Designed miniproteins, single chains, continued (5). Designs and how they scored, part 21

Each design is a single chain, and the fold is of that chain. pLDDT is the mean over its residues in the fold that is shown.

## One batch from the design tools (miniprotein)

Design m16698
Fold by ESMFold2-Fast:
Structure m16698 (fold): chain A 75 residues (1-75)
Amino acid sequence: ISDEEFREAAERFLSQYLPAAAADPAAAVPLAEAFDNADREAALAALEELIAKYGLPRSLLADFEIVFDYYSSNS
């Protein structure tokens, strides 16, 4: 995954995610914990719950996978 592809995916993801996380930080905790633990399945499951709860675009799943893969390959 390229730095440019990561940047574009991160910008799309954060533009939707950050407002939701700021409004309900407790609902964002499972995703943050799964991300910190590099647990892809738990992170995707937590993100699907946020998408359902806040009516976010399902395209966030694809954008999140790009972001997750970038951090996984650079650590």
Scores: mean pLDDT 74

Design m16699
Fold by ESMFold2-Fast:
Structure m16699 (fold): chain A 77 residues (1-77)
Amino acid sequence: EKEELEKWEEIIKRMEEDVEGLIKLMEEGKVSLEEAKKALERAEGNLEQIKKVAPEELLPRLEEILKRLKEAVEKLE
């Protein structure tokens, strides 16, 4: 269903924007390592739930979001 796919694309786009914003805050030293790790744990949980219901074609984008956040947290260590 096209409208449903477009809604999922908007949800994932907002998640991408939120993660990019968080990464920038980490790079600026505005987020502690502890806060960053907690954000990663929440993102992992949310991503696992979303993967169960999201269109298969959008799964690579969800994986990329998580990968970027993990890499940002690792760089902060």
Scores: mean pLDDT 79

Design m16700
Fold by ESMFold2-Fast:
Structure m16700 (fold): chain A 58 residues (1-58)
Amino acid sequence: MKITDEDIEKAAKKLGAPVEEVKASLENAGIETVEDLEKFLESVEKSAAIGREEALKE
């Protein structure tokens, strides 16, 4: 299904970023469906977790 404004707002809330920034990032990445948005959010969550863990190791 196509991404709605509500989906973008939820993504912005999860990322802690402004809606406009998230919308621009999704457009640049070519993300237009809810499925692609979910994959994008999962990828960002994993990257954040790895970065936090690496910082604690060094």
Scores: mean pLDDT 71

Design m16701
Fold by ESMFold2-Fast:
Structure m16701 (fold): chain A 76 residues (1-76)
Amino acid sequence: SLEAQAKALAAQALAHAKKAVDAHDTDPAKAKAHMGKAIDHFQQAYKLAQQSKSPVGLQALYDAAQKADDYIEAAR
């Protein structure tokens, strides 16, 4: 389903965001590549969540985005 695809992409986006943060100071090229993938996956997840017209896909995206933000803040 579109909802399941949105949830999967949101989870993948979070994983890439975490890898980008982890690599930020030691491998900037790797960090940039992972952040690019995170942004692309979040954008795809948002589009699919909107098309599904189900709040569950959008909630999963918002939860993943919040966790990414929390991880970035903790790394400061």
Scores: mean pLDDT 82

Design m16702
Fold by ESMFold2-Fast:
Structure m16702 (fold): chain A 112 residues (1-112)
Amino acid sequence: NDLIEQAMEAYLNGTSLTLRSRREEILEALEKELPTIDESKLPIMFAALLALLATARSDEEIDRIVRLLVELLKKTTNPKLKAAIGGVLRSALPAIKDEELKKEVEEALSTL
């Protein structure tokens, strides 16, 4: 919640050191919350994942964020949000290092 919002705000304001110090905590919080998240909160979670993906510093972090985006895509019933997530996943495909995750993304995109 607040941690994700603070990281998004700090990042948008160019505070990369503050974002880095909280990045792992934010990713862990997103991974923990996503399985039980309310559908009304999916758009804000998507926005947070977009900001994290745009600033990802390692292949492992990219794969981790992509896994969360795939789970988000499976949870949403909103066609506009599905299309937005699908677009991000297509652009991220060349950066995915985990072959099983890459296959899961390709399968998820084929259902859109």
Scores: mean pLDDT 77

Design m16703
Fold by ESMFold2-Fast:
Structure m16703 (fold): chain A 51 residues (1-51)
Amino acid sequence: PPRSPEERLEERKRIIGRVLNLPVEDIDPNASLIELGFNGGTRGILDSYLS
């Protein structure tokens, strides 16, 4: 079967964890970036990883 969309979200959580210095396990894949603790400054860092 094809890869679960949840598995793809795991990759994003890994990047977010790097930017916010959080363990992947603490990152809700359905939470907004603001709910995860992102601010205008950290958004710039995240954009660098996701672009």
Scores: mean pLDDT 64

Design m16704
Fold by ESMFold2-Fast:
Structure m16704 (fold): chain A 65 residues (1-65)
Amino acid sequence: SDLLDEMIELAKKGEVEKMKELGKKIQDERQGMAVAMAIGELEDESLSEEERIERAVKLLELAKK
């Protein structure tokens, strides 16, 4: 999915607000859930910035399959 590829690049940059806007265009429920979870990881203040990005990217890559 082109949208998931763009989401992965935004997640690597920590661009949460842009991910939220693109997430509105996702029609697939599984992909939409993965994006919501990835945004949740990026917003988790208990994790380091590196851990947030790593976890978010892994969730999106798994959803791409």
Scores: mean pLDDT 83

Design m16705
Fold by ESMFold2-Fast:
Structure m16705 (fold): chain A 65 residues (1-65)
Amino acid sequence: SAEEEERRRRAKEEEEMREARKHWTPQVKQDLAALERKADALIAAGDPKGLRLQRLVEELKELLG
């Protein structure tokens, strides 16, 4: 039935999305750690962009954690 086909399609898409998340999430966390180091360097240099970058990294970490 169309309902069963839709249900199976959604379940497959959700499963594929969960698998993709497992693979790219570690890479994104690694990139966030690099951005965090850059934010710290900008803050140490007195660049106001450093504080904004730090907040964005914190928000992204919460989204991924």
Scores: mean pLDDT 78

Design m16706
Fold by ESMFold2-Fast:
Structure m16706 (fold): chain A 81 residues (1-81)
Amino acid sequence: SPLAELARRAVEQAEQTLRTLQQWIEQGKISDQEAIDLLQQMLKELQQIEATLGAVMSPADRARLAAVRAQLQALLAKLQA
């Protein structure tokens, strides 16, 4: 399904952005507030993908979305501590 492929690409993009963001935080290239704002935006986008495309996603892709969401939430909690 083209919609399932679109959802997969969105999850892959989120995974890549998270890796880049973690590197920028580690290197001191981004402020905690900028990271928090971006993480909140990413979580909102993933929620919209799951709500609109979740039903057409494979179980593996849904698991990947859940995993990246959990990682974003954990990082957000750590930065807000």
Scores: mean pLDDT 88

Design m16707
Fold by ESMFold2-Fast:
Structure m16707 (fold): chain A 80 residues (1-80)
Amino acid sequence: DEFINGQKVVTISGRAPPGPQANVVADQAEDIALENGAAKAISHAGYGSFQVVFTVTDKTNVDEIVAQINALGYGAAIEK
């Protein structure tokens, strides 16, 4: 069905700056997901990359989350 209850998760990954700035980008991506209706979000960062995994509800604007994370300038993409 088109309606996904709160068990659907979306993973977004992207490039991160080196060092502790990668954690800042991951934290910003987590905040963006939560501010746009995700029920929960978890982020992590490593050398050259970040990832955020968030739980989708009927109130989650996934397109806006992707757009805002891309606006950080780090080439974010939805995993599948």
Scores: mean pLDDT 74

Design m16708
Fold by ESMFold2-Fast:
Structure m16708 (fold): chain A 76 residues (1-76)
Amino acid sequence: SLEEEILQHKAGLAEALAKAVAEENGLKITNVKVEIEGDVVTVTVETEKGKIIATARGNRIEVVNEVTGEKKVYEL
């Protein structure tokens, strides 16, 4: 369905954004976990120094870098 296609697109975008934050900060990615609950997508990118978590809700994606404490918000 269109709704499932939108969720898959959001999941891919959230993963790409979380990975970009890891790479921009020189972090080595060790694992990636994607969880979908209803219309909420959570991507956890694990690195050797900590986690980067991207959450897609509604029309926004919030990326939290637990290594640096930085938070970025992207509007869709």
Scores: mean pLDDT 86

Design m16709
Fold by ESMFold2-Fast:
Order: structure tokens, then C-alpha cells, then sequence
Structure m16709 (fold): chain A 73 residues (1-73)
């Protein structure tokens, strides 16, 4: 179980980075997704958009990451 969740987190970070999210922010967003901290996730999405990242790309990446984590649980 632990290895599968760690792999899902790493995949989520990769998806977010590929969408243009900086690695440090992508790690925080992936952690929020894994821990189901949707309040923190919402703030991190807003931060990414304020940095000039396309909102639709961020939301698509977050949705893909949420699916990857859901499949690992």
C-alpha cells in the first residue's frame, strides 16, 4: 500500500510539472491531493494561477492527479 501511494504522488508531481507548475509547488499540491486537504489544494491552485500558469491547464493537471491518487487508494 505505501509504495503504491508514493508512486501515485510522484506521478501527480510529474503531471503538475508538465503542466508548467514549479516543482516545489507541484510537490505541495500533490501532498494536498494525497492527504485530501482540499482547502490547501484550493490555495495552491490560486497561487499557481497568480504566477501566470494557465488556469485550465492547472485544473486539468489537478484532476488527472486526483484520478491517479484515487486509483492507488
Amino acid sequence: MYEKLQEAKERTIKILVDAGVPEDLAEEMADAIVNRDFVRLSRLIDEAVKMGIDKDKVLEAVNQGMQVVAEAL
Scores: mean pLDDT 83

Design m16710
Fold by ESMFold2-Fast:
Structure m16710 (fold): chain A 74 residues (1-74)
Amino acid sequence: SMEEVIYKMQLIGDQTEAWLLVKKYPDNKFIQEVYKWLTEKVKESSTMSLEELKEVAEQAHEMVEQAIKKAEEL
């Protein structure tokens, strides 16, 4: 469905942003863990239900926002 495409695109976008954060802050363990988690979720996205995709996409966005905030506070 179109909704699945949108959530998958959002998840890939957040994974890319987390990758850029890892490159900027290579010693930040929290950012590394967020990127690792997102990479696994992107891999699993092909087998996820629409409900699971929506929940994971929302959680991914929140985790990336937290990673940015923590990086700025350091």
Scores: mean pLDDT 85

Design m16711
Fold by ESMFold2-Fast:
Structure m16711 (fold): chain A 86 residues (1-86)
Amino acid sequence: MKEKLLKEFEEELERYIEARLKEIEKSGEQDVEEAKERLEEEKKKVLEYLRKNGSEEELEFYIEVYRLMAEGDAEAFRALLERYHA
């Protein structure tokens, strides 16, 4: 099960990165290529961390977090964080 969740999380990270790069391009404040390289490196670090240390429940939580972030739904993202901390 964990390998399937890791693949789903990687897909959600890729969607998040794509959405973030579009925002960066629209703002014109940052180099899109440099930002892409940084986000790809952070993706690798996060995936390796969760592969070694993450639980299935943590992966499910982060899949929802990044899906909401990619969709730009700040209200839903905040509601999810409140549920996690409550």
Scores: mean pLDDT 74

Design m16712
Fold by ESMFold2-Fast:
Structure m16712 (fold): chain A 75 residues (1-75)
Amino acid sequence: TLAELDAIEAAALEAVAAGEPAPSDEELAALLLEAARLRGGEPDRALIAELIAQLDDDQRTAAATALRLALERAR
């Protein structure tokens, strides 16, 4: 829902503003692989690694927060 998306966005921005530590590449890759599986997609580990390599620390923190919340909702 729109309210769920707004909550995820707000939490991701809050984590970045709070200076929360960036996740490891392995931790972020695990979250992205789980999200891909829940969407019925085939996990592409090479593509995920390339995407993670392009992210700065703030983007990694925001992505991890957003993915964790989205995965909790899907469970």
Scores: mean pLDDT 76

Design m16713
Fold by ESMFold2-Fast:
Structure m16713 (fold): chain A 73 residues (1-73)
Amino acid sequence: APLSPEEQERIREEIAKEAREKIKEIKDENERKVATYMLELLETSQEEFDALLRELVAAGATTAEEALKIIEK
């Protein structure tokens, strides 16, 4: 596997942290609220977060920054 369970957990934490920081920089209030809501749902659902992480890794993401670029498309 490309990532160990420990590395996956670390990436989850980094993605959540980076996403929260990027959400604060969103200029449109409605977009910021939607992004915050989506992040909260993702954090609440461990299975959905794990599925997303697998898709991001399959798409070539090896860092939290690369993963965020894929999510934001």
Scores: mean pLDDT 65

Design m16714
Fold by ESMFold2-Fast:
Structure m16714 (fold): chain A 83 residues (1-83)
Amino acid sequence: SDAAFEEAVARARAAVERAASLLPKDTGKAFREEMEAALAQLTREYEEARKRGPDAQAASTKRAQALADGAEYYAQKLEEVRK
């Protein structure tokens, strides 16, 4: 569903911001820019998937969820690195 895709994108954005805040300023900026580009591409792919039907939409939603899960994991690992 559109809601599931939008939720995954929102989760990914939140995790990216969390991870970026834990990185040095320039590295965090580069990471945000790279991840926003990836999310923009994923959104374009989801728009195309809507034209192809529910299986394509489900596949694009799964990719968005995987990106969100990966970003959340990365943020968690950065938080675990204490120095």
Scores: mean pLDDT 86

Design m16715
Fold by ESMFold2-Fast:
Structure m16715 (fold): chain A 64 residues (1-64)
Amino acid sequence: SDKLLQKVKDKAKQVADALKRSLDDGLKLMPDLQKAVDDFEKATGQKVLAEASPDGSYSVTVTP
């Protein structure tokens, strides 16, 4: 659902913003991102790849 996909995007952005500050801060938020990914995949049957970088960039790609 759009709501679950938005949650993945929000969590990926939070991880990227945290990684820009420190690796430890980013790693602490990884479980939240993983949960959002798991919730989306289980609810929709689709796969999602979420990536976050220490420059503050992030990407979310859904495979049908």
Scores: mean pLDDT 84

Design m16716
Fold by ESMFold2-Fast:
Structure m16716 (fold): chain A 112 residues (1-112)
Amino acid sequence: MKEKLYEAALEMLRAIAEGKTPGELSDAAVRGFRLLQEAGLEDFEVDTSGARTPEQAAKAMAAQVAAELFRYLGIDEASTLAEEASRAMQAGDFEKAREYARKAIEVLEKAR
């Protein structure tokens, strides 16, 4: 399970770094959410009640799932940068989200 959660975290991080569409991010988030639940995190819930559009709901879901998955990257520096990417994405700053995601990937590549 840890390996699958790590792979899902990397998938989300790469999608953010590549500037993927909300639909592509939503697909990755659904897979990540399912893996989190299968790992015994049944109490993990996504809150999209503040979303006014389907695009906002998809972004909120992707950001919340990404934040939980990033705990499984196994490197504190990479996790911190990935969390910053998620926060920037929630704020609508996609340029900063991509920058932080790329930096997190670079840290992971140098460490592994």
Scores: mean pLDDT 72

Design m16717
Fold by ESMFold2-Fast:
Structure m16717 (fold): chain A 100 residues (1-100)
Amino acid sequence: SEILERLRAVLPELGEPLRSDVEAFLAGEPLRETIARALEVLALNPKASDEEKIALLTEVPGVGPALARQILDLLRRSGLSALDILVLEGVLELERGVRS
């Protein structure tokens, strides 16, 4: 719930297309695959610089430089790590009755 509260608090400050992805997630939709993959890349590279993170993120299909910067801005503004959001997605997936 703390993670959801932090995401709700920063939502008005987010640009498109990421704002719509975060709004859908907060409404109970699964995190879009492109965003989930982007967060996984960041979680695996916690010590990378912002420049290195943008380069890594743009290798994800569907992530351009603008979306990569929006994802980094989301994490900075919310104070959340990529791993925090992925853990929440996993919990919500289990609550929806889905198991991997």
Scores: mean pLDDT 83

Design m16718
Fold by ESMFold2-Fast:
Structure m16718 (fold): chain A 71 residues (1-71)
Amino acid sequence: MVEEINKLAREMRELLEEAEKKGDEELAKQIRELMLQAERDAVRHIARGDYEGAVRALREALEKMKELLEK
């Protein structure tokens, strides 16, 4: 579980870096907001011992970030 969370967090950081490289400030802002929200949700799940819920929250955010970068 921790390994999966770390992997997803790394992928999200890589997508944020990609958005920042594009120089699109609005896109980078949207990606950062999604990442922060997902991190908050994941922390709340982890605090309750719900690692599965944390993984789901991060996966949903990652998919949304990928969709934003494809446009």
Scores: mean pLDDT 80

Design m16719
Fold by ESMFold2-Fast:
Structure m16719 (fold): chain A 92 residues (1-92)
Amino acid sequence: AARERFERAVERLEQIAETLAKDPSLKEYAERVRKAVEKVREAFETGDRDLVYQAAGELADIARKLYESGRLDLAQELVRIATEVLAAADEL
């Protein structure tokens, strides 16, 4: 279900943000991920798909920067989550 997919995506994003916050060089991306989470939550409360597209775009940009920083593991996970969030938006 869309809600279950959304809730799992949010939980994974919060886990990634916590992991990023533990590294001083990546701490700024933790805050950006948290802001993307808030946009996703607002999108599912309001039915605003544009907020989901904005959040997915922000997550993709963060993933690129993490890839450039040598964190391929976190970059790949953010791309997977962004894809799940976009798929959930199709059910709004």
Scores: mean pLDDT 82

Design m16720
Fold by ESMFold2-Fast:
Structure m16720 (fold): chain A 74 residues (1-74)
Amino acid sequence: SLTDILNRIAKRRNLSVSQYTATALNIVGYALDAELALKRGAPEAEVRARFRRRLIDDLGLSEAEAQEIVDALR
C-alpha cells in the first residue's frame, strides 16, 4: 500500500512527522493532478512519466522510490 511505501521511505530518510506529512500530501496532490490529466485525455504514459519526474525532482525521491509509488497508485 502507499502507507507501507511511505513508512519505508520515512525510515530510510529519518523523516520528522512534519516532513512525512508534507511528503504524503504532495504525493496525493500529484496523484490528483495525474488523474485529472487522464480524465482530460492525456496519454497514460506521459502522465505517469510526469508524475514520476515530480516525485524525483520536487520531493527528492530516488528513481526506485518514485517507481514504487507510481506502481502503487497506477
Scores: mean pLDDT 83

Design m16721
Fold by ESMFold2-Fast:
Structure m16721 (fold): chain A 85 residues (1-85)
Amino acid sequence: MKFLVFSREPGKPLREEIVEGSEEEIKKYLMEKYGLSEEEAEAMVALEVGDAAVNGLPMKGVTKEELREAVERLPPPAVGVIRLE
């Protein structure tokens, strides 16, 4: 699986990265790095290609720029993802 990730950690600037791996590797990464619950991480890895989620909550009809702006405006820790593959 492949995800585009926008993230903000406390005291750090907005980060953009591509995360690639198995479902289990990506779930573990999201939980360990961003403090997501198992349920929130499962919701993110269950996304269809092209779908987005912010802090484990699915978002419909959101562009990459709208997702980035949402993550920038949320209190940290904040993570937004779009499934690429």
Scores: mean pLDDT 80

Design m16722
Fold by ESMFold2-Fast:
Structure m16722 (fold): chain A 96 residues (1-96)
Amino acid sequence: MSPKALRDLKHFLVDNAPGLSVRERALALLALIRIYEGKVSKKDRIYFPLLVYYAENILGAKLEFDDSYDKEFTRIEKEANEEVLAELEARLDSLL
């Protein structure tokens, strides 16, 4: 995936999405980071099926299954706050 495609997806799914909670924004950012790194977890396919489909079938991304992020997903789902959101924003921006 190109940096431009990642930026466009972040803008569409996170920055311009009205009514997303801090938790929902954090989980979406985590999914975007994983997809950009060429990785996908079971939780990404369940919670972000259209994003995974778009990455694999439209953008041609070859995603490798990596359950290492399942624990991080579960942590963020339970503990998401403005600090965690800011850390994920900075992490994603480092990839752009």
Scores: mean pLDDT 74

Design m16723
Fold by ESMFold2-Fast:
Structure m16723 (fold): chain A 73 residues (1-73)
Amino acid sequence: EVEEIFEKTTKEAIELVREGKVEEAEKLINDTVKELFEKYKNSDLQTILRLVGLALRMIGEFIDELLRIEREK
């Protein structure tokens, strides 16, 4: 399930950020987005739009965690 992949990737990326491994978290996000968009590139418009929404949510959570850590400094 696509949601499960994004949820797992988001969790792993957040854990990497908390460990100070920001570059590794960014790579994980980029690799996941690239792989899923390549896999579903010939899918219907609704599927593509759902992928975009899930990717934006994941990126948003990643950025929010980075900003949270920065604000605590």
Scores: mean pLDDT 82

Design m16724
Fold by ESMFold2-Fast:
Structure m16724 (fold): chain A 71 residues (1-71)
Amino acid sequence: PKELLKKGEEAYKKGDYALAVDYFTKAAQASTDPLERAKALFNRGKALAKLGKLEEAIADFQQGVAVLKTL
């Protein structure tokens, strides 16, 4: 999971937001740790916002907060 998060962050820094979304999706799916899953969701939300997918970005931020509230 940490390697997928790193690849997503690298794609985001290069401006490849679509590739960043793909890596963060894989990171969220592979993460059994709620904190790592929440981090993947927040980072995917940021990438989705850069792509203009604002409703999907908001959904990811809300889901990330929901995961943290169960801790």
Scores: mean pLDDT 85

Design m16725
Fold by ESMFold2-Fast:
Structure m16725 (fold): chain A 87 residues (1-87)
Amino acid sequence: PELSKEEIEKEQKLREELLKLSDDPSSPLSKELVERMVEIIEILTEDLEIEEKDKKKIVELIRSLGGEPFSVALEKVQKELAEILKK
């Protein structure tokens, strides 16, 4: 709950990098970017009272996507998030 301005700025920069990757979706995901995607999901799901088991499922999925092309990883994550949010 106590995110510093520096932590928020780092998250925003990572979101901007993620958006840049959506412009060139053939680029492979680094392990660092995968871990940051996990952090983004944790922050986004803080406002959403979803079940902890669903949070863990998406986090494990994201961590398994290291080294995959961004376009493939993004599609998989979007599908899982859509299934969770449909509840």
Scores: mean pLDDT 70

Design m16726
Fold by ESMFold2-Fast:
Structure m16726 (fold): chain A 92 residues (1-92)
Amino acid sequence: SSQKALEVAKALALLYLQKGASKESTIFELKQIIKDFDINNPLSDARSVELVRIARQYKVSPLDLINALKVVITELENGETLSSNIKLEIPT
């Protein structure tokens, strides 16, 4: 669902912030994920592979997750505080 994709996208942004990234660096990384994602070749780069892995783990479509990331970027740019009911596990 679109709501679940939004919770996953918020959790991803929160993970960057919790690892000590600035708001600006977090926005930059999320924008790179969106730019690097190719729906016709989602395995072409490491960020796309990771996005597909996260989408599969949380049972959301990669496209819904990309659209949710766009919403989260707008919320961060507007100075909104993020919260999510989902905690992401990302390999270090």
Scores: mean pLDDT 77

Design m16727
Fold by ESMFold2-Fast:
Structure m16727 (fold): chain A 91 residues (1-91)
Amino acid sequence: ALARFLGLLEELKTAIENKDYDKAREILFEIDTSFTPEEAREIEAVLGPHAATLSYAHHYILNYPEASEAVEGLALRGLDTVIARLRAALA
């Protein structure tokens, strides 16, 4: 579960950086719908309070183009934080 979630977050970050909002919405939907409750608990155990930073990515993608550049920065920094934690857990 952790490796698949990491891959989806890396793809989401790339889509946001490339301004590919249709792709970003598709990836976000897969993140929100394709994990079992057991996989979600495993992910939450690794991320802890940092899981909440993913809300910035949700807000940015769902409210584009009205979402501000500041929210884009928060979304990308939140993704960098959770990606780093997942990579550490998989090492």
Scores: mean pLDDT 78

Design m16728
Fold by ESMFold2-Fast:
Structure m16728 (fold): chain A 99 residues (1-99)
Amino acid sequence: SEEEARRLQLEAETVAAFAEMGKALVKNYIKRNPELSEEVKKKYEEAIKKFDEAIDLARQASEHARAGDLDTARQYLEKAKEKLEEGIKLFNEADKLES
């Protein structure tokens, strides 16, 4: 339905926004902490990659929702959410290693 397509597009845009924010926060943190260990820095860089994947998948979900391909849109949206969660977990792991 048009209503379902709009909901999927909004959810995809929300996932992309959170991933963009996460990416910006991690990049800013690395920039402000030049003396991070290579192990910690690698985890933060892995988190950025997961956020980039989430953004791309969310964009694909939004495009498929707009085209009326709701099943494909749902699949991309779920993958986007998974990548966003993976990025957050990697960020938390990096934070624990720094402690």
Scores: mean pLDDT 89

Design m16729
Fold by ESMFold2-Fast:
Structure m16729 (fold): chain A 76 residues (1-76)
Amino acid sequence: SREDVLQQVGLMLRMIGAAEDGILRARQAGDEEAVKQIEELQRQTTAQLRSRIAADDLDGLSQIVDQTERQLEQIV
């Protein structure tokens, strides 16, 4: 439905924003290793999000976003 699509887009935008904020903070701190870790996490998370979207699994998508935000906080 349109509502489900908007919810999926919202979750993806939230994840993108969190990762971009993490990269910005790491760059401001001069932490090249943290930048690399966040970029690798982005690649892995994108693959998982694509899989959940294909399966129409909104709950799983939400869980992946929440888990990835926690991982970002541990890196930066």
Scores: mean pLDDT 77

Design m16730
Fold by ESMFold2-Fast:
Structure m16730 (fold): chain A 81 residues (1-81)
Amino acid sequence: SKIEELEAALRELLRLIAEADANPSEEARERVEEQLRRADELLQSVPSEEFLSLPKEEQERVLQLVGEAQQAIKEYLEKYG
């Protein structure tokens, strides 16, 4: 599903941010920027009805993951952008 693709993209974004922070390089930064674009595109592509059809606990998990990714990218860009 698009939601599963979004979750996978957000988890990969978090992994790439952690890697880029641990070992800063131009290549690592470019990987973060590329994955951020992919995650943003997926987030915009998820239908509201599909999200609202999820069990409450799964909706909360997805929203938490989105929030964690948004916070991590904000901190990363403040440090390196």
Scores: mean pLDDT 86

Design m16731
Fold by ESMFold2-Fast:
Structure m16731 (fold): chain A 95 residues (1-95)
Amino acid sequence: MEEAQRRAEEAAARTAKEMDKLGVGAQVRPSLDGFVESVRSGGNYVSSASGANITAIGAAVELKLTDPSKAEKGVEIALELSKEFNKVLDELEKS
């Protein structure tokens, strides 16, 4: 439990750092509950017409972008981080 939360916090921090490199305002938070539920359902991410709100599988983060023109890059970064984090969580689950 503590290890999974630490990984989620690391993923959120790394995502925020990458968003900062793009000059994009983003709200990034760890979402372990959302991650567990999304893994079970096989979902990856969701977005809305009024904005980008992403819960990425493996990254255990929720990402909200303030600039829609940069949403594509934000999604790309979140998915890449979610792939890395998912690998770690999969290893922990097998333990």
Scores: mean pLDDT 52

Design m16732
Fold by ESMFold2-Fast:
Structure m16732 (fold): chain A 99 residues (1-99)
Amino acid sequence: SKELEAQILAGVGDLLYGVALLLEKKLGKPTSEIAELYIKSAEYYIEAAELSGDIDFAKKAIEYAEKAIDIAKQAGDKKTLDKAKEILKRAKELLKKLE
């Protein structure tokens, strides 16, 4: 079912978010690799929201994309920052469509 697939995708997103948080704590510094993990977690939540129509998944995608922007800015990686901003825009447009 689409609902089951969406829950699996959300679970992968949460796992990647958890890995990114652990790496932030372990390394004690923002990196492009950490920002990319937050981007991927947001992308999985976007896919979960598109499949299920669940607004809470779209809200999680926004949260994780905003975290990716914060880390990419601190890392000074313009390419990763631009990617994170595009993912945030997609998540916000999806939320508006679902509301």
Scores: mean pLDDT 91

